# Designed miniproteins, single chains, continued (2), part 5

Each design is a single chain, and the fold is of that chain. pLDDT is the mean over its residues in the fold that is shown.

## One batch from the design tools (miniprotein)

Design m4141
Fold by ESMFold2-Fast:
Structure m4141 (fold): chain A 86 residues (1-86)
Amino acid sequence: MEASEKAKEYAEKAQEHVGKAMEAIEKAKKGEMEPKEAEELALKELEKAREYADKAIEELPAELQEEVREGVERFLEELREKAKEV
């Protein structure tokens, strides 16, 4: 089974936003960005990542959607907690 081109596109966009959130968290840890600013930026980027992840999941076979959605939600929640700790 090959993932649709649309699912891949949305997954790539979700990954880009996760990357931006992680970059903000790392900059805060290095003192290159204020913790509050980094938290706000990371949370905003993680929300966009969720939107694209949901769109990618909708392109999957129905039988896989719930399992993948649960995994994605758990991963994004872990990153949100890390953002709040900076």
Scores: mean pLDDT 81

Design m4142
Fold by ESMFold2-Fast:
Structure m4142 (fold): chain A 81 residues (1-81)
Amino acid sequence: SLVDELLAEAEAILNSDLPESEKFRRLLSLLNRAVAELSPEEARALIARIRDMAIAKWPQHAAAFEAMAAMAERLIDDREA
């Protein structure tokens, strides 16, 4: 499923040897794709899973990942309005 594909891609990004800035860029792009292509319920569930996974790997960036997730959730809310 697209949910499984996006989750696997997020995990691959977090586990890659890419520079930190590139990982953030790719995660933002992936979250934007989730908002655009998934149902609101599936997108919110995936965003939460990616946020939790990212915080577990990079606890020093917890605030940044919380902000990214909140922004993505706002985009879902805006599409439903």
Scores: mean pLDDT 84

Design m4143
Fold by ESMFold2-Fast:
Structure m4143 (fold): chain A 65 residues (1-65)
Amino acid sequence: SIEQDYALGLMRMALASYGGKGTVTVSGDKVTIKATFESAADRAALEATARKIAANAGLSLTIED
């Protein structure tokens, strides 16, 4: 959906903004973020941001290293 496509764009932008190196993939309503970070704080900030975006868009989220 347009709402989910927008949410995916926001998650990709957040990943880049927090310096994460990796990918955001989607299968149906399930999103997987696979990324590495220079700092645990940046990873935690992405996780908080991505979970809020996913919840608002009705997506399930998995975050992996």
Scores: mean pLDDT 84

Design m4144
Fold by ESMFold2-Fast:
Structure m4144 (fold): chain A 74 residues (1-74)
Amino acid sequence: VPAQDAALRAAMRAALAAGETRILEWEHNGQKGVALVDGPAGRAEYAVTSDNPELQAKSDELVARLRERAAAAQ
């Protein structure tokens, strides 16, 4: 799972500690996705790629929302 990727977790932790808003691309065990770190809010969100078209559509919508939030914060 993305939370078990040590490099991703380190990058997210660093962004949270710095109070930064960042979008990070990640890959773990062949699974790919995007993470938004909202440093000022102290939270992080994940979106994944999926072979299920319904889940992929929801993931794409979440990624679009995360990009809007990151743009608004920067």
Scores: mean pLDDT 66

Design m4145
Fold by ESMFold2-Fast:
Structure m4145 (fold): chain A 94 residues (1-94)
Amino acid sequence: MIVEDSLSISSNLGSISSIEVRASLDMESRRLRIEAILTGNDGSSASASREEEAELGRRQAEINLSFNGENYRVIIRYEVSEEGVRIENVRLLR
């Protein structure tokens, strides 16, 4: 069974209008995939993802993306429990 969580936030940093983060946890394999999607003011988008073995507890992940010639860092705070994965907070940095 795959358990998913997502969090979307608005942004005014650089040319970015919104960030969506999706977390997908396979409960059988304990594989966690985190994807960050940046959407620009012009409607273009860029995405990157990471996969790892899920560890219980509160964790932080960083996903680096290039968008319109600028480098961005998406910082994701999340919790993995016996019930699944939950995204607690998303921050966008340059």
Scores: mean pLDDT 85

Design m4146
Fold by ESMFold2-Fast:
Structure m4146 (fold): chain A 86 residues (1-86)
Amino acid sequence: GSVEKETVEQLEEEIKTNPKEIEEGIEKGREEGRDLEALFTELVILLLEGAPKEEIEKVRKEIYELANEEQIKNLEKFIKDLEKLK
C-alpha cells in the first residue's frame, strides 16, 4: 500500500520509544533469513534519523541485490513519499 503520514509518524514514535527493540528485531530478522525485512527497517531508521547519504546508499544497495522488481518499486515510492514530507 501507499505509505501514509500516520505510518511514518508511528514508526518515528516507535523508534524514539523502543530503539533497542527495533535494533534487536533487525538483528533477529537477519539471523532468521528475513534479510529484506531487516534491511528495509534499517533503511527507514536511517532516513528518519537523517543519516549520511553513504550509509543510506549502502543499505539501499543491499536491498536492491536481494529485492525483486515489485519490492524495488515499493522502496522507490516509499523514499519519494518521505522526500515530500521535507
Scores: mean pLDDT 67

Design m4147
Fold by ESMFold2-Fast:
Structure m4147 (fold): chain A 84 residues (1-84)
Amino acid sequence: DKELEEERKKLIAKIKEMQAQGVPEEEKDKWLIQQYNENAVRVLADNLGLKEEDKKKLIEKAKEVETDEEWKELMEEMKKLAEE
């Protein structure tokens, strides 16, 4: 959809910027994982029809996710919001 297309363009632009600046691979990987988590949450929240305020909150939390356990907790929170 439109939001995913916009996000892909931002992702590509940032990758090109990082390549031009010689950013270390480890830093690029960390940023890519963060972007994937944000995009996954955005798509799932949109598909579940969540309120914009809840969607924004979940996307913000996705930026802080570093472990499988934290990801599972975020998914459960999203599920609870969708059931309201």
Scores: mean pLDDT 75

Design m4148
Fold by ESMFold2-Fast:
Structure m4148 (fold): chain A 74 residues (1-74)
Amino acid sequence: SALDEEVYNAINEKIKEIEKAYLAKDKEALKKALEELLKIVEEALAQKDKLSPQLVEGLKTAKKDAEELLKSLK
């Protein structure tokens, strides 16, 4: 669906930002990108009934991984 594509693209863009910040060892940029990723994931999961089941599972995994990484930066 169009919503699946929008969510997928938004997540991929944030993952690229996270990767760049991580490789640069820029903890401030990494934290910001992770917080922005979590907002996108939470908004998408609020509409999970409109998303493919595979995307929903991917979003749950992304949320867990992002939360764990953010916790390590505190």
Scores: mean pLDDT 84

Design m4149
Fold by ESMFold2-Fast:
Structure m4149 (fold): chain A 68 residues (1-68)
Amino acid sequence: SRDEKLQQITRLVSETYDRLSEALKNGDLKSLKEIQEELVKKLVDEFGVPEDVAKRIANSIVDHIKRE
């Protein structure tokens, strides 16, 4: 259902947040970009999220981590 897909997306975002946060803490900006691009690809390919929305989600996560 739509609600189940939303929960799966929310979990993927949360897990990606943790991984992006770890990459930033370690100063690994290359891994940060790769993880962000992988998230966008998964959201588009596996969840049917529009590319614009997927990019917005990825950018929102990075922005929140950078403001910590």
Scores: mean pLDDT 82

Design m4150
Fold by ESMFold2-Fast:
Structure m4150 (fold): chain A 96 residues (1-96)
Amino acid sequence: MEEIEKLINEIKQLFAELLRIAVEDGASMEDIREMAALAQKTLEAIEKGDFEKAKKYLDEIRRVAERHLSPEAAERVRQLVDKIYELIEKIKKLKE
């Protein structure tokens, strides 16, 4: 479905922006790899239709950001996570 593909591409762009924020904040390579791995797991869960698991991986990204990034960078990551959450809900409704 072309609409779902567009939403997934938007999610990918938001994850790229999220990782850029972490890099600019001076996050360690280990923290960046953890966030990237969680982003990939989120995308895989969406592809499988496991939206609960996708949301759990998003919550883990938020927690990593809160623990390892500056408060300003963590808030920016939180805003992107909330936006990705809304896009996941849209994909879920389109697959129902």
Scores: mean pLDDT 87

Design m4151
Fold by ESMFold2-Fast:
Structure m4151 (fold): chain A 65 residues (1-65)
Amino acid sequence: SEKERLLRLAIELIRLDPSRAPYIIDVLLKKGIISEAEAARLKELVAAGRVEEAIALLEERLESL
């Protein structure tokens, strides 16, 4: 439940301010909520301006928790 709560908060924060996404992704990785590969892919999407696709991947991860 704590991991689910943190992931939900991360999704909302990235929607509110996408410039914080790299920092938020690193926090999710440190907390063991996402894998190294997931973190790398999310950072690539955000750097490319593909923020909605990054959010969709985080929502998919949330459904698997």
Scores: mean pLDDT 87

Design m4152
Fold by ESMFold2-Fast:
Structure m4152 (fold): chain A 91 residues (1-91)
Amino acid sequence: MNVASLLATSSTASAIRSISEKSSIDPTDYSRISGAQGLGDALSRLLNQPVEIRVDTKTGRIEIVVDGQVVASADSLESLVDAALEALEKL
C-alpha cells in the first residue's frame, strides 16, 4: 500500500517515463494513451479503486486520478513520485 515503492518499480517507472516522453511530442499520440492505461490498471489493483493516469498534452504534466479526483500532478517522473506518495498515502 506504499505508492512510492510501486511507482519506483522498474515496470511502473518505465510506464510513467514512456508517457512523459511522448506527451511533449504529439498531443494525440495513441501510444501515450495505451501507456497511461497500463499504469492506471496497476494502480487500480493496488488501491482497489478506479485509477486513471492523465497527461496534459499542452504542458506535459502528468496527473494521477483516483475515483475521479486528481490526487497527484507533476511535470516530471521525479516530481510525480513525490506528489503521488504524499497524496495517495493520505487517502
Scores: mean pLDDT 56

Design m4153
Fold by ESMFold2-Fast:
Structure m4153 (fold): chain A 61 residues (1-61)
Amino acid sequence: DVDTAIARAGNAAVQAAEKYGPSKGEEAARQTLRDAGLEADVKVTATPVGAQVSFSNIRPA
């Protein structure tokens, strides 16, 4: 289920970004998507109220 994989990737990205910064958030999201057989362009932005995650060009791995 693509929607479930995206939700898991987003959660992993936020958790990693809060502890280790945006680049680690992007890495965690890409790993989660790859485990589900997906690839995407991932951007994580740090904000004062938390990390924001965007996905584009979602495709099979």
Scores: mean pLDDT 82

Design m4154
Fold by ESMFold2-Fast:
Structure m4154 (fold): chain A 66 residues (1-66)
Amino acid sequence: MEEERRQQLREVAKRFMKIIHNKSDNKEIQEGLNKLLREYGLPEMEINSGLDAGEAAQAIVDRIRA
């Protein structure tokens, strides 16, 4: 993966963390994630609803390596 791409996904992860902190509903969290990914032209992904904000952000970053 290109470093620029990794930085972009890391920024998306930070924004996703804000969504988790602002939303209490798993559906809203997933919709917010998908909306962010679409806006940045990134592939959509599934995140386990039980992840905390930090783990969710890490999962997004890790996905780019796969």
Scores: mean pLDDT 64

Design m4155
Fold by ESMFold2-Fast:
Structure m4155 (fold): chain A 60 residues (1-60)
Amino acid sequence: MTVQAVVDDGQLYVLLQEGDVGLSLPAVGEVEKLGREALEKQQAEREKNIPLQIQLGALA
C-alpha cells in the first residue's frame, strides 16, 4: 500500500494509491507519520522565510 500526504494552505490531505483495498492499523500509523513529517517540513520552510520577510518589512 502506498500512502501520500500533501499539505496545501495549512491543511493536510491524505491520498491512497489506486488498487488498495481496506486500511489496516499499520497503514493508519504510516498516514499519521507522513502527516507529522509534512507539517514539520512546512514549519521548517516557514522558519527559513522569516528572515527574508523581516528584511522586506524593515524596508517597507
Scores: mean pLDDT 54

Design m4156
Fold by ESMFold2-Fast:
Structure m4156 (fold): chain A 52 residues (1-52)
Amino acid sequence: HMTAQQIAKKQAIMQQIIDKSVDFIKAIINGDKAKADQLQKQIAALDAQYAA
Protein backbone atom coordinates (compact mmCIF):
# COMPACT_ATOMS: atom_id res chain seq x y z
CA HIS A 1 0.00 0.00 0.00
CA MET A 2 1.17 3.52 -0.76
CA THR A 3 1.02 5.83 2.24
CA ALA A 4 -0.66 9.27 2.05
CA GLN A 5 2.88 10.74 2.23
CA GLN A 6 3.99 8.70 -0.81
CA ILE A 7 0.87 9.73 -2.77
CA ALA A 8 1.49 13.42 -1.94
CA LYS A 9 5.14 13.07 -3.04
CA LYS A 10 4.09 11.54 -6.38
CA GLN A 11 1.53 14.33 -6.92
CA ALA A 12 4.27 16.93 -6.28
CA ILE A 13 6.58 15.18 -8.78
CA MET A 14 3.76 15.12 -11.37
CA GLN A 15 3.25 18.89 -10.93
CA GLN A 16 6.99 19.44 -11.51
CA ILE A 17 6.79 17.34 -14.71
CA ILE A 18 3.89 19.52 -15.95
CA ASP A 19 5.73 22.77 -15.11
CA LYS A 20 8.95 21.64 -16.82
CA SER A 21 7.00 20.38 -19.87
CA VAL A 22 5.53 23.90 -20.28
CA ASP A 23 9.04 25.40 -20.00
CA PHE A 24 10.28 22.82 -22.56
CA ILE A 25 7.64 23.93 -25.09
CA LYS A 26 8.62 27.58 -24.50
CA ALA A 27 12.31 26.70 -25.03
CA ILE A 28 11.45 24.96 -28.34
CA ILE A 29 9.39 27.98 -29.51
CA ASN A 30 12.28 30.33 -28.60
CA GLY A 31 14.86 28.10 -30.37
CA ASP A 32 16.83 27.49 -27.16
CA LYS A 33 18.05 23.97 -27.96
CA ALA A 34 20.41 23.77 -24.96
CA LYS A 35 17.62 24.67 -22.50
CA ALA A 36 15.19 22.29 -24.22
CA ASP A 37 17.70 19.40 -23.97
CA GLN A 38 18.35 20.14 -20.27
CA LEU A 39 14.61 20.29 -19.50
CA GLN A 40 13.98 17.03 -21.40
CA LYS A 41 16.61 15.28 -19.23
CA GLN A 42 15.09 16.75 -16.05
CA ILE A 43 11.60 15.57 -17.11
CA ALA A 44 12.96 12.04 -17.77
CA ALA A 45 14.56 11.99 -14.29
CA LEU A 46 11.29 13.13 -12.66
CA ASP A 47 9.32 10.52 -14.66
CA ALA A 48 11.68 7.82 -13.31
CA GLN A 49 11.10 9.12 -9.74
CA TYR A 50 7.32 9.07 -10.31
CA ALA A 51 7.49 5.44 -11.57
CA ALA A 52 9.45 4.33 -8.48
Scores: mean pLDDT 83

Design m4157
Fold by ESMFold2-Fast:
Structure m4157 (fold): chain A 89 residues (1-89)
Amino acid sequence: SAEAEKLYEKGLEYIEKEDYEKAIDYFLKALEIDPSYLKALYYLMKAAQKLNDTLLQERLIKLLKQLDPEFTGETAEGAIAYLEEKLNL
């Protein structure tokens, strides 16, 4: 979706500014439009890790397991590494 892509791009702008709270808001909006948007989930997880938001990290790990049952990890670091490999980042 072009709309989800624009929200994702806006999230990346806030990552560059180190405004992780705003980045999270935009990536969540992108995922509301496209729940399978793995790139948005990847950067959302990285932003949640930067803020040490453990509850958000746990929720995102659960979401990743629902979207991709091949993911069996239990940590934000593991989820980030998994998504980097899957997305060829």
Scores: mean pLDDT 89

Design m4158
Fold by ESMFold2-Fast:
Structure m4158 (fold): chain A 61 residues (1-61)
Amino acid sequence: SVEDLKANVELLYRLILQDAATDPELARQNLEAMREHAKTLPPEVKAYALELIERAEAELA
């Protein structure tokens, strides 16, 4: 469902943020994986995923 897909994307975002301080290379790799995954998502979920990706990029800057 759309709600399950949004929950999965939010989980990936949270994992990236958890790793950002302790393993920034792993966090960046997971962010790239999230970008690739976003390309396969329905438009509604993709828009949400891209917003979370932008927030994660800001945290890793």
Scores: mean pLDDT 85

Design m4159
Fold by ESMFold2-Fast:
Structure m4159 (fold): chain A 66 residues (1-66)
Amino acid sequence: MSLEEWVEKLLDPSLSSQEKLDLINEALVTLSREEAIELLERVAKESTDEATRIYARYLLEQLKKG
């Protein structure tokens, strides 16, 4: 799955908050650190789901510390 496909799926309003969080975790195992940072920045900015935005920001802070 491309970075764009991950973003499109995470922005899908039909997915629950939990499904989006699980999908982020799957993406982070699959993507490079650089791609993961880009994904998390886009999701934190563009997602309409508050839980997903909070989780993306949290993970982004963790990745930037490493």
Scores: mean pLDDT 83

Design m4160
Fold by ESMFold2-Fast:
Structure m4160 (fold): chain A 67 residues (1-67)
Amino acid sequence: SENLEKLKKLLDIYTEIMRLLRRGDVEGMKKVAEEAGYKLEIFPRTPDESLHVRIPDLIEEIKKLLK
């Protein structure tokens, strides 16, 4: 199904960004998100927070495909 193929691609993108996050590869995360057409939000907003990311448009698209 086309929706299943799209879902797999979005999950692969998310998984790759999470893998790069674990490696501290900020440039790699930005590249993967940009090539996929998604906005990557990188934190911390304060120096005492752990490095983490959000990709809200990617997550919302995944949720829509799971219906």
Scores: mean pLDDT 78

Design m4161
Fold by ESMFold2-Fast:
Structure m4161 (fold): chain A 70 residues (1-70)
Amino acid sequence: RILSVEELSKLSVDQTIQTFVAQLRATPGVSPDMVANLEQHLQDLASRGYSPKELAEQGYRGLRFARRVA
């Protein structure tokens, strides 16, 4: 794995996290705690080296869960 790819992944990781956080905030009936929990979860995964693709999968799972309980 190349360092420049890791730095680019970190930049796009932040964008990926914020995209899912914004989508969750736009979902009616979702609490601020649920938004904070998703953001924290995705940030923790990112700190462990998860790719933007893997973060997107987890983000979609979080959105599906929120939509089911909202």
Scores: mean pLDDT 72

Design m4162
Fold by ESMFold2-Fast:
Structure m4162 (fold): chain A 90 residues (1-90)
Amino acid sequence: MTKEEAEKIALELAEEAEERLEEIAEEARKAAEEYGAEETIELLEKAEEDVIAMADELLKAGLISKETAERLKEAAERAKKVGIEAARKA
């Protein structure tokens, strides 16, 4: 993977997450109804941690910029917040 490829993929992932916030909320609500709210919240928290870890690893490897890493982390935090709020309302 080149730096240009990593930057493009990271930015596309962040943009897709932002565009799909309503869909993420709906999926989280369905998961909470099927599997339970607490279990769904734990999965959402782990998913954010995994994305943050990935962003930090890509930044450390010099594959993405600090700005791209922050953008990816912000998208993950927003998706988690929206998902958790939806799961709790299920």
Scores: mean pLDDT 84

Design m4163
Fold by ESMFold2-Fast:
Structure m4163 (fold): chain A 74 residues (1-74)
Amino acid sequence: MMTREEAIEYALEYARKTYGEIEEYEYSVYTMPSGQEVVTVTAKMKNGKIVTISVTLLDGEIVGMTVRVTDEPP
């Protein structure tokens, strides 16, 4: 079972391993009417890229993950 905090950490660890050092990050959590939680981490990387990772949880299980990389803020 993955908690909200573990989902944030999972996303940050993925960003560090794939895109390098994180300068700063923000996160948000949205709970869907279906009970799914969407944890979105937006990380500003040391190299100037912005990595947005959304982890979708249902009953503590990862049911989806999306990654978007941009050179400009969304």
Scores: mean pLDDT 80

Design m4164
Fold by ESMFold2-Fast:
Structure m4164 (fold): chain A 74 residues (1-74)
Amino acid sequence: SDKKTRFSQLVIKAQNTIDQLKDLGKDDAAKQVQDLVQQGIDAARNQGDYDKAISLLEQAIKLGEQAIKEAKAS
């Protein structure tokens, strides 16, 4: 299913974002992204709500990408 495929792709992207934040020493931002990822995984696996899961993962990635951008600008 398209939503399940999208969810899987976003999980991988979010994990890569977390790894980049950890490499930059941005542990607090990495934790915030990880918490949103965990909520997204819960929505997909425990609630069956892939729309909510995708939304949470997109929020996680956006937050993480912004934190990476700010880290590289300093």
Scores: mean pLDDT 88

Design m4165
Fold by ESMFold2-Fast:
Structure m4165 (fold): chain A 80 residues (1-80)
Amino acid sequence: MKELEEEIESFKEFAEDVIEKVEKLNEEAAKKLRELFEETLKRLEEVKKENSDIKKAMEEMKKIWDEFNEKAGKIVEEME
């Protein structure tokens, strides 16, 4: 459980840093990133809540984080 909480906190720190940097360049892109961040955070919290297997939960969280990175990258590309 604590390991899953640490993973979620790491994600929050990472995502907020990215959003803050993007907000300085393009407010609309930052808004889209915040919406994606909120959706991703809800998915991570659901994985933590279900907690059937810590190893499987961590693997699922990594997939969710990877998906966030792909979608965030697309938003940033559309900004340029």
Scores: mean pLDDT 80

Design m4166
Fold by ESMFold2-Fast:
Structure m4166 (fold): chain A 91 residues (1-91)
Amino acid sequence: DRNSQIIQQSTQAQQNLDIQKIRDILRQAQSDGVDPSVISQIQKNLDSVEISKKQQEVNDWLQKNNPSDQAVVQAGLELSRKKLQESQQQS
């Protein structure tokens, strides 16, 4: 069906690391009023590629400048995530 085709196209663009293609697919699906579950899957594919590219850029930069800083950055992100989870549990 059309939903399966949209998901497949999004997955192929993710495998090709084509952020612009995934964004175009997401925009078109939102405009067409596609099922929210399909839109969510496209968004996950986009987020996955963005995270992968950002991690590669950060790793390349840290490897050239100071590899030890990578551990500090990762620790900071983990602390931020835990604080967010604690805030959600207290409400």
Scores: mean pLDDT 72

Design m4167
Fold by ESMFold2-Fast:
Structure m4167 (fold): chain A 82 residues (1-82)
Amino acid sequence: MEAERQKLIKESEELLKQSIELAKKARELGDMEAETLALEGATYSQRGKMYAEKGDLDLAQKYLKEGEEKLREAEARIEAAK
């Protein structure tokens, strides 16, 4: 259980870094919708980390999944905007 908690915290931090990087790319392209999706991913990543730190692993997993989905949507949008 402790190993799973630490894994979720680390995954949350990695997802947050990816979200920030993607938001910067979207901003450079002038795509406000992609930037918004990436920032939503960052918000879900922060919530996932908070719940993992509290020991609510089920809720942490739920928010991380939502963050991953938002990043995937932002990434697909940026690729389409090339």
Scores: mean pLDDT 83

Design m4168
Fold by ESMFold2-Fast:
Structure m4168 (fold): chain A 74 residues (1-74)
Amino acid sequence: SPLVEGLRQLYESMVAAGASAAQIAAWLAWAARQTLPPEVAARVEAILREGVAAGDMDGAFARVLALVEEHLAA
């Protein structure tokens, strides 16, 4: 999926650039709002907030990709 690949590229680019968890979460939440229905984008934002709070952005991003793939398969 071009959306899944775009989200992966965005995440990897921000990690490589040394972006903070808060910056990563903000940009991924923005991208979700541009590309997904509001209810799915809200779920993405919740997962990212949990990842920031837990200090686990890799785990949060994996959950975001799983949610996006689930939505696109429906």
Scores: mean pLDDT 87

Design m4169
Fold by ESMFold2-Fast:
Structure m4169 (fold): chain A 74 residues (1-74)
Amino acid sequence: TPQPTPAQLAANRLANWLITGELSAEELWERIRATPELTPAQVLAVLESALETSKDDKEVVEKVEELRRRLLEE
């Protein structure tokens, strides 16, 4: 199995932060912007996956919606 790319590792870390709920939407947005390996398409894929997995978690849903809004304004 090929080693994960830096982008894949960053995407996996973002998914973990979203699901655990440890970071605010603002903190997550700052980390996304500080991670050049994360493309908007990769961030969107992570957000959609987190929304599907955690649809009953209001905090995760609210964070996903806020981050999607910010990405659409880019």
Scores: mean pLDDT 76

Design m4170
Fold by ESMFold2-Fast:
Structure m4170 (fold): chain A 64 residues (1-64)
Amino acid sequence: SDLDKQRQAEAAAQKALEAQNKKFQATLAEIDAIFADDPARRQALIRQPFAVQQAIIAAIKAAA
């Protein structure tokens, strides 16, 4: 039924939002760990778009 399709779509959307929030929180925790002694760079990076945060973290890990 259309109601069942709507409930399924709403449940999927909710799970996607929860997964996205978990990824954002994990990324912020990783940034905090990498820049624990550099609050200025930490604050600059957390204000960047998620894709930029991920790219910078990946570059740092590749350089380590």
Scores: mean pLDDT 82

Design m4171
Fold by ESMFold2-Fast:
Structure m4171 (fold): chain A 63 residues (1-63)
Amino acid sequence: ALSMEALNVLAGSFGLDGSTLLSDSRAHVLVDFLVKEGDLPPINLEEHRDKPLSFLYEYVLQN
């Protein structure tokens, strides 16, 4: 399961805070998926910082 610290690291990579991820309905679905998988996926978050939630959503759906 993702901890708040793990969420903060992920959000920070996209220029967001953990509370922002949890408040967005799309982010909530992504968090649930990541928790089900057990860990954060190994992705290059830095190059997608300008499109954080869209990139995560597409990445999770396609992988």
Scores: mean pLDDT 54

Design m4172
Fold by ESMFold2-Fast:
Structure m4172 (fold): chain A 78 residues (1-78)
Amino acid sequence: ARELAEEALRIAREAIRLAQSARAAALATAGALAAIGTLAQLEFRPETPEEELREEAEEALRLAEEALRAARESAAAA
């Protein structure tokens, strides 16, 4: 769960760096917030079931990957 959430945050940061449109920036920010939220649960709510954290981390990773695609497209169009 933590490794997936950290990877999602890394990808979301790259998406933020590459974003050249408001839409791409919004998607990248949403991906980063999802990853940060999962990492915060891992840090501050250790009682959260690992299966739930893993599902949240996998969703954050999907959002980050979508954001990176949108950011790359926006950079290519700029």
Scores: mean pLDDT 77

Design m4173
Fold by ESMFold2-Fast:
Structure m4173 (fold): chain A 74 residues (1-74)
Amino acid sequence: IEELEKEAKRLLVELQEVASPELAAEANATITAISREMKAKLAAAKSDEEKQQIKEESLRRIIEVLREKLAEAR
């Protein structure tokens, strides 16, 4: 998880440096939607293991979005 968080932060910084304000706003909107979905799933989760899986899946989705937007920005 720490590696996924580090990768997501690295990609987010890179996107902020190269993306237009419009593209950055689109990325932020999508990431916000994923974060809201994650919070809803975490509220419904019954075990720490399930919560861990939800966090990992959400981070992987965020990384994928950031990579896609970076490719679009370049």
Scores: mean pLDDT 78

Design m4174
Fold by ESMFold2-Fast:
Structure m4174 (fold): chain A 63 residues (1-63)
Amino acid sequence: SSAEEAAKAIEAKADEYAKLLEKATGKPATVTAKPTGPTKVELTIEAGDTRITLTLDASQVKV
């Protein structure tokens, strides 16, 4: 599905994004992506004590 492809694309960049967040915040960071439907991806970003969850359409993923 397009959501699975988008999630894989985000996961391929997850380590890069996590390192950028750690440099910016000075706190441990993680980035994860999970397909929640055929066209929807749930992106979870954690940096220290902050957690942000976004639902993205697969067509919006440009990585």
Scores: mean pLDDT 78

Design m4175
Fold by ESMFold2-Fast:
Structure m4175 (fold): chain A 91 residues (1-91)
Amino acid sequence: APRLSDDLPGEARKLAEEAEELIDKAVELLKDVPKEDVPKVIGLILRALGYLWEAALLARRGDVEGALEAAKKALEAAKEAVAFAEKAAAA
């Protein structure tokens, strides 16, 4: 399967790969999340995916600094998705 991290260099690629692993974890946690909390988890996953797409686009344009910043934001959103999903699933 194509991964957005494949288009990213160096540190941005590592952050994007970590974000993609956390997105996968958040998706798996969705089965245990209460129905009322599912939209928030999905919103955070979509935010992380949006930043990953932005990072890949910036990297393709040669904006290494912009790609790194977008990858950092993707990782932050992915961490928030997992944290919220874990808390909701445990409740």
Scores: mean pLDDT 85

Design m4176
Fold by ESMFold2-Fast:
Structure m4176 (fold): chain A 88 residues (1-88)
Amino acid sequence: SAALIEELERAVRAGAEAEAAGDYEAAIEHYRRAAALARELGTPGGLGAAVEAELRIAEALRKLGKTEEAERLEARARAEIAAAQAAR
């Protein structure tokens, strides 16, 4: 839906702005919302946007020194896209 896409775009922008400001905890919360909204689209494009948001969360986690959490999230995100590609 158009409203869901608009909310997704706002969440991504808010995450990027927080990240640029060095507010990595706020960036993570905005990107988590973006990933959830992207999954609600139920489309391949939505899955791609969700994975991108999750990888941004992983980068922010690394900036906060949470390297193991970042590595786990990166592995899950890559596994999701690989599974989706294997199913097509």
Scores: mean pLDDT 87

Design m4177
Fold by ESMFold2-Fast:
Structure m4177 (fold): chain A 57 residues (1-57)
Amino acid sequence: MLAELERAAAAGDLEAVRRLAREMGLSDGAVDAIVDLARRGASPEVVRSAAATLRTS
């Protein structure tokens, strides 16, 4: 899932980023934070790292 999220972020596919974050079991707030990071042009690696961190917290 994290590799797919990173790929979606690299493609600029914000809908795929949101869907994958939800599939990973992130809260609505965490999903919104990840999508916002990708929308602001954060690197795919940063988006992936943030999702991994939010999933464990």
Scores: mean pLDDT 83

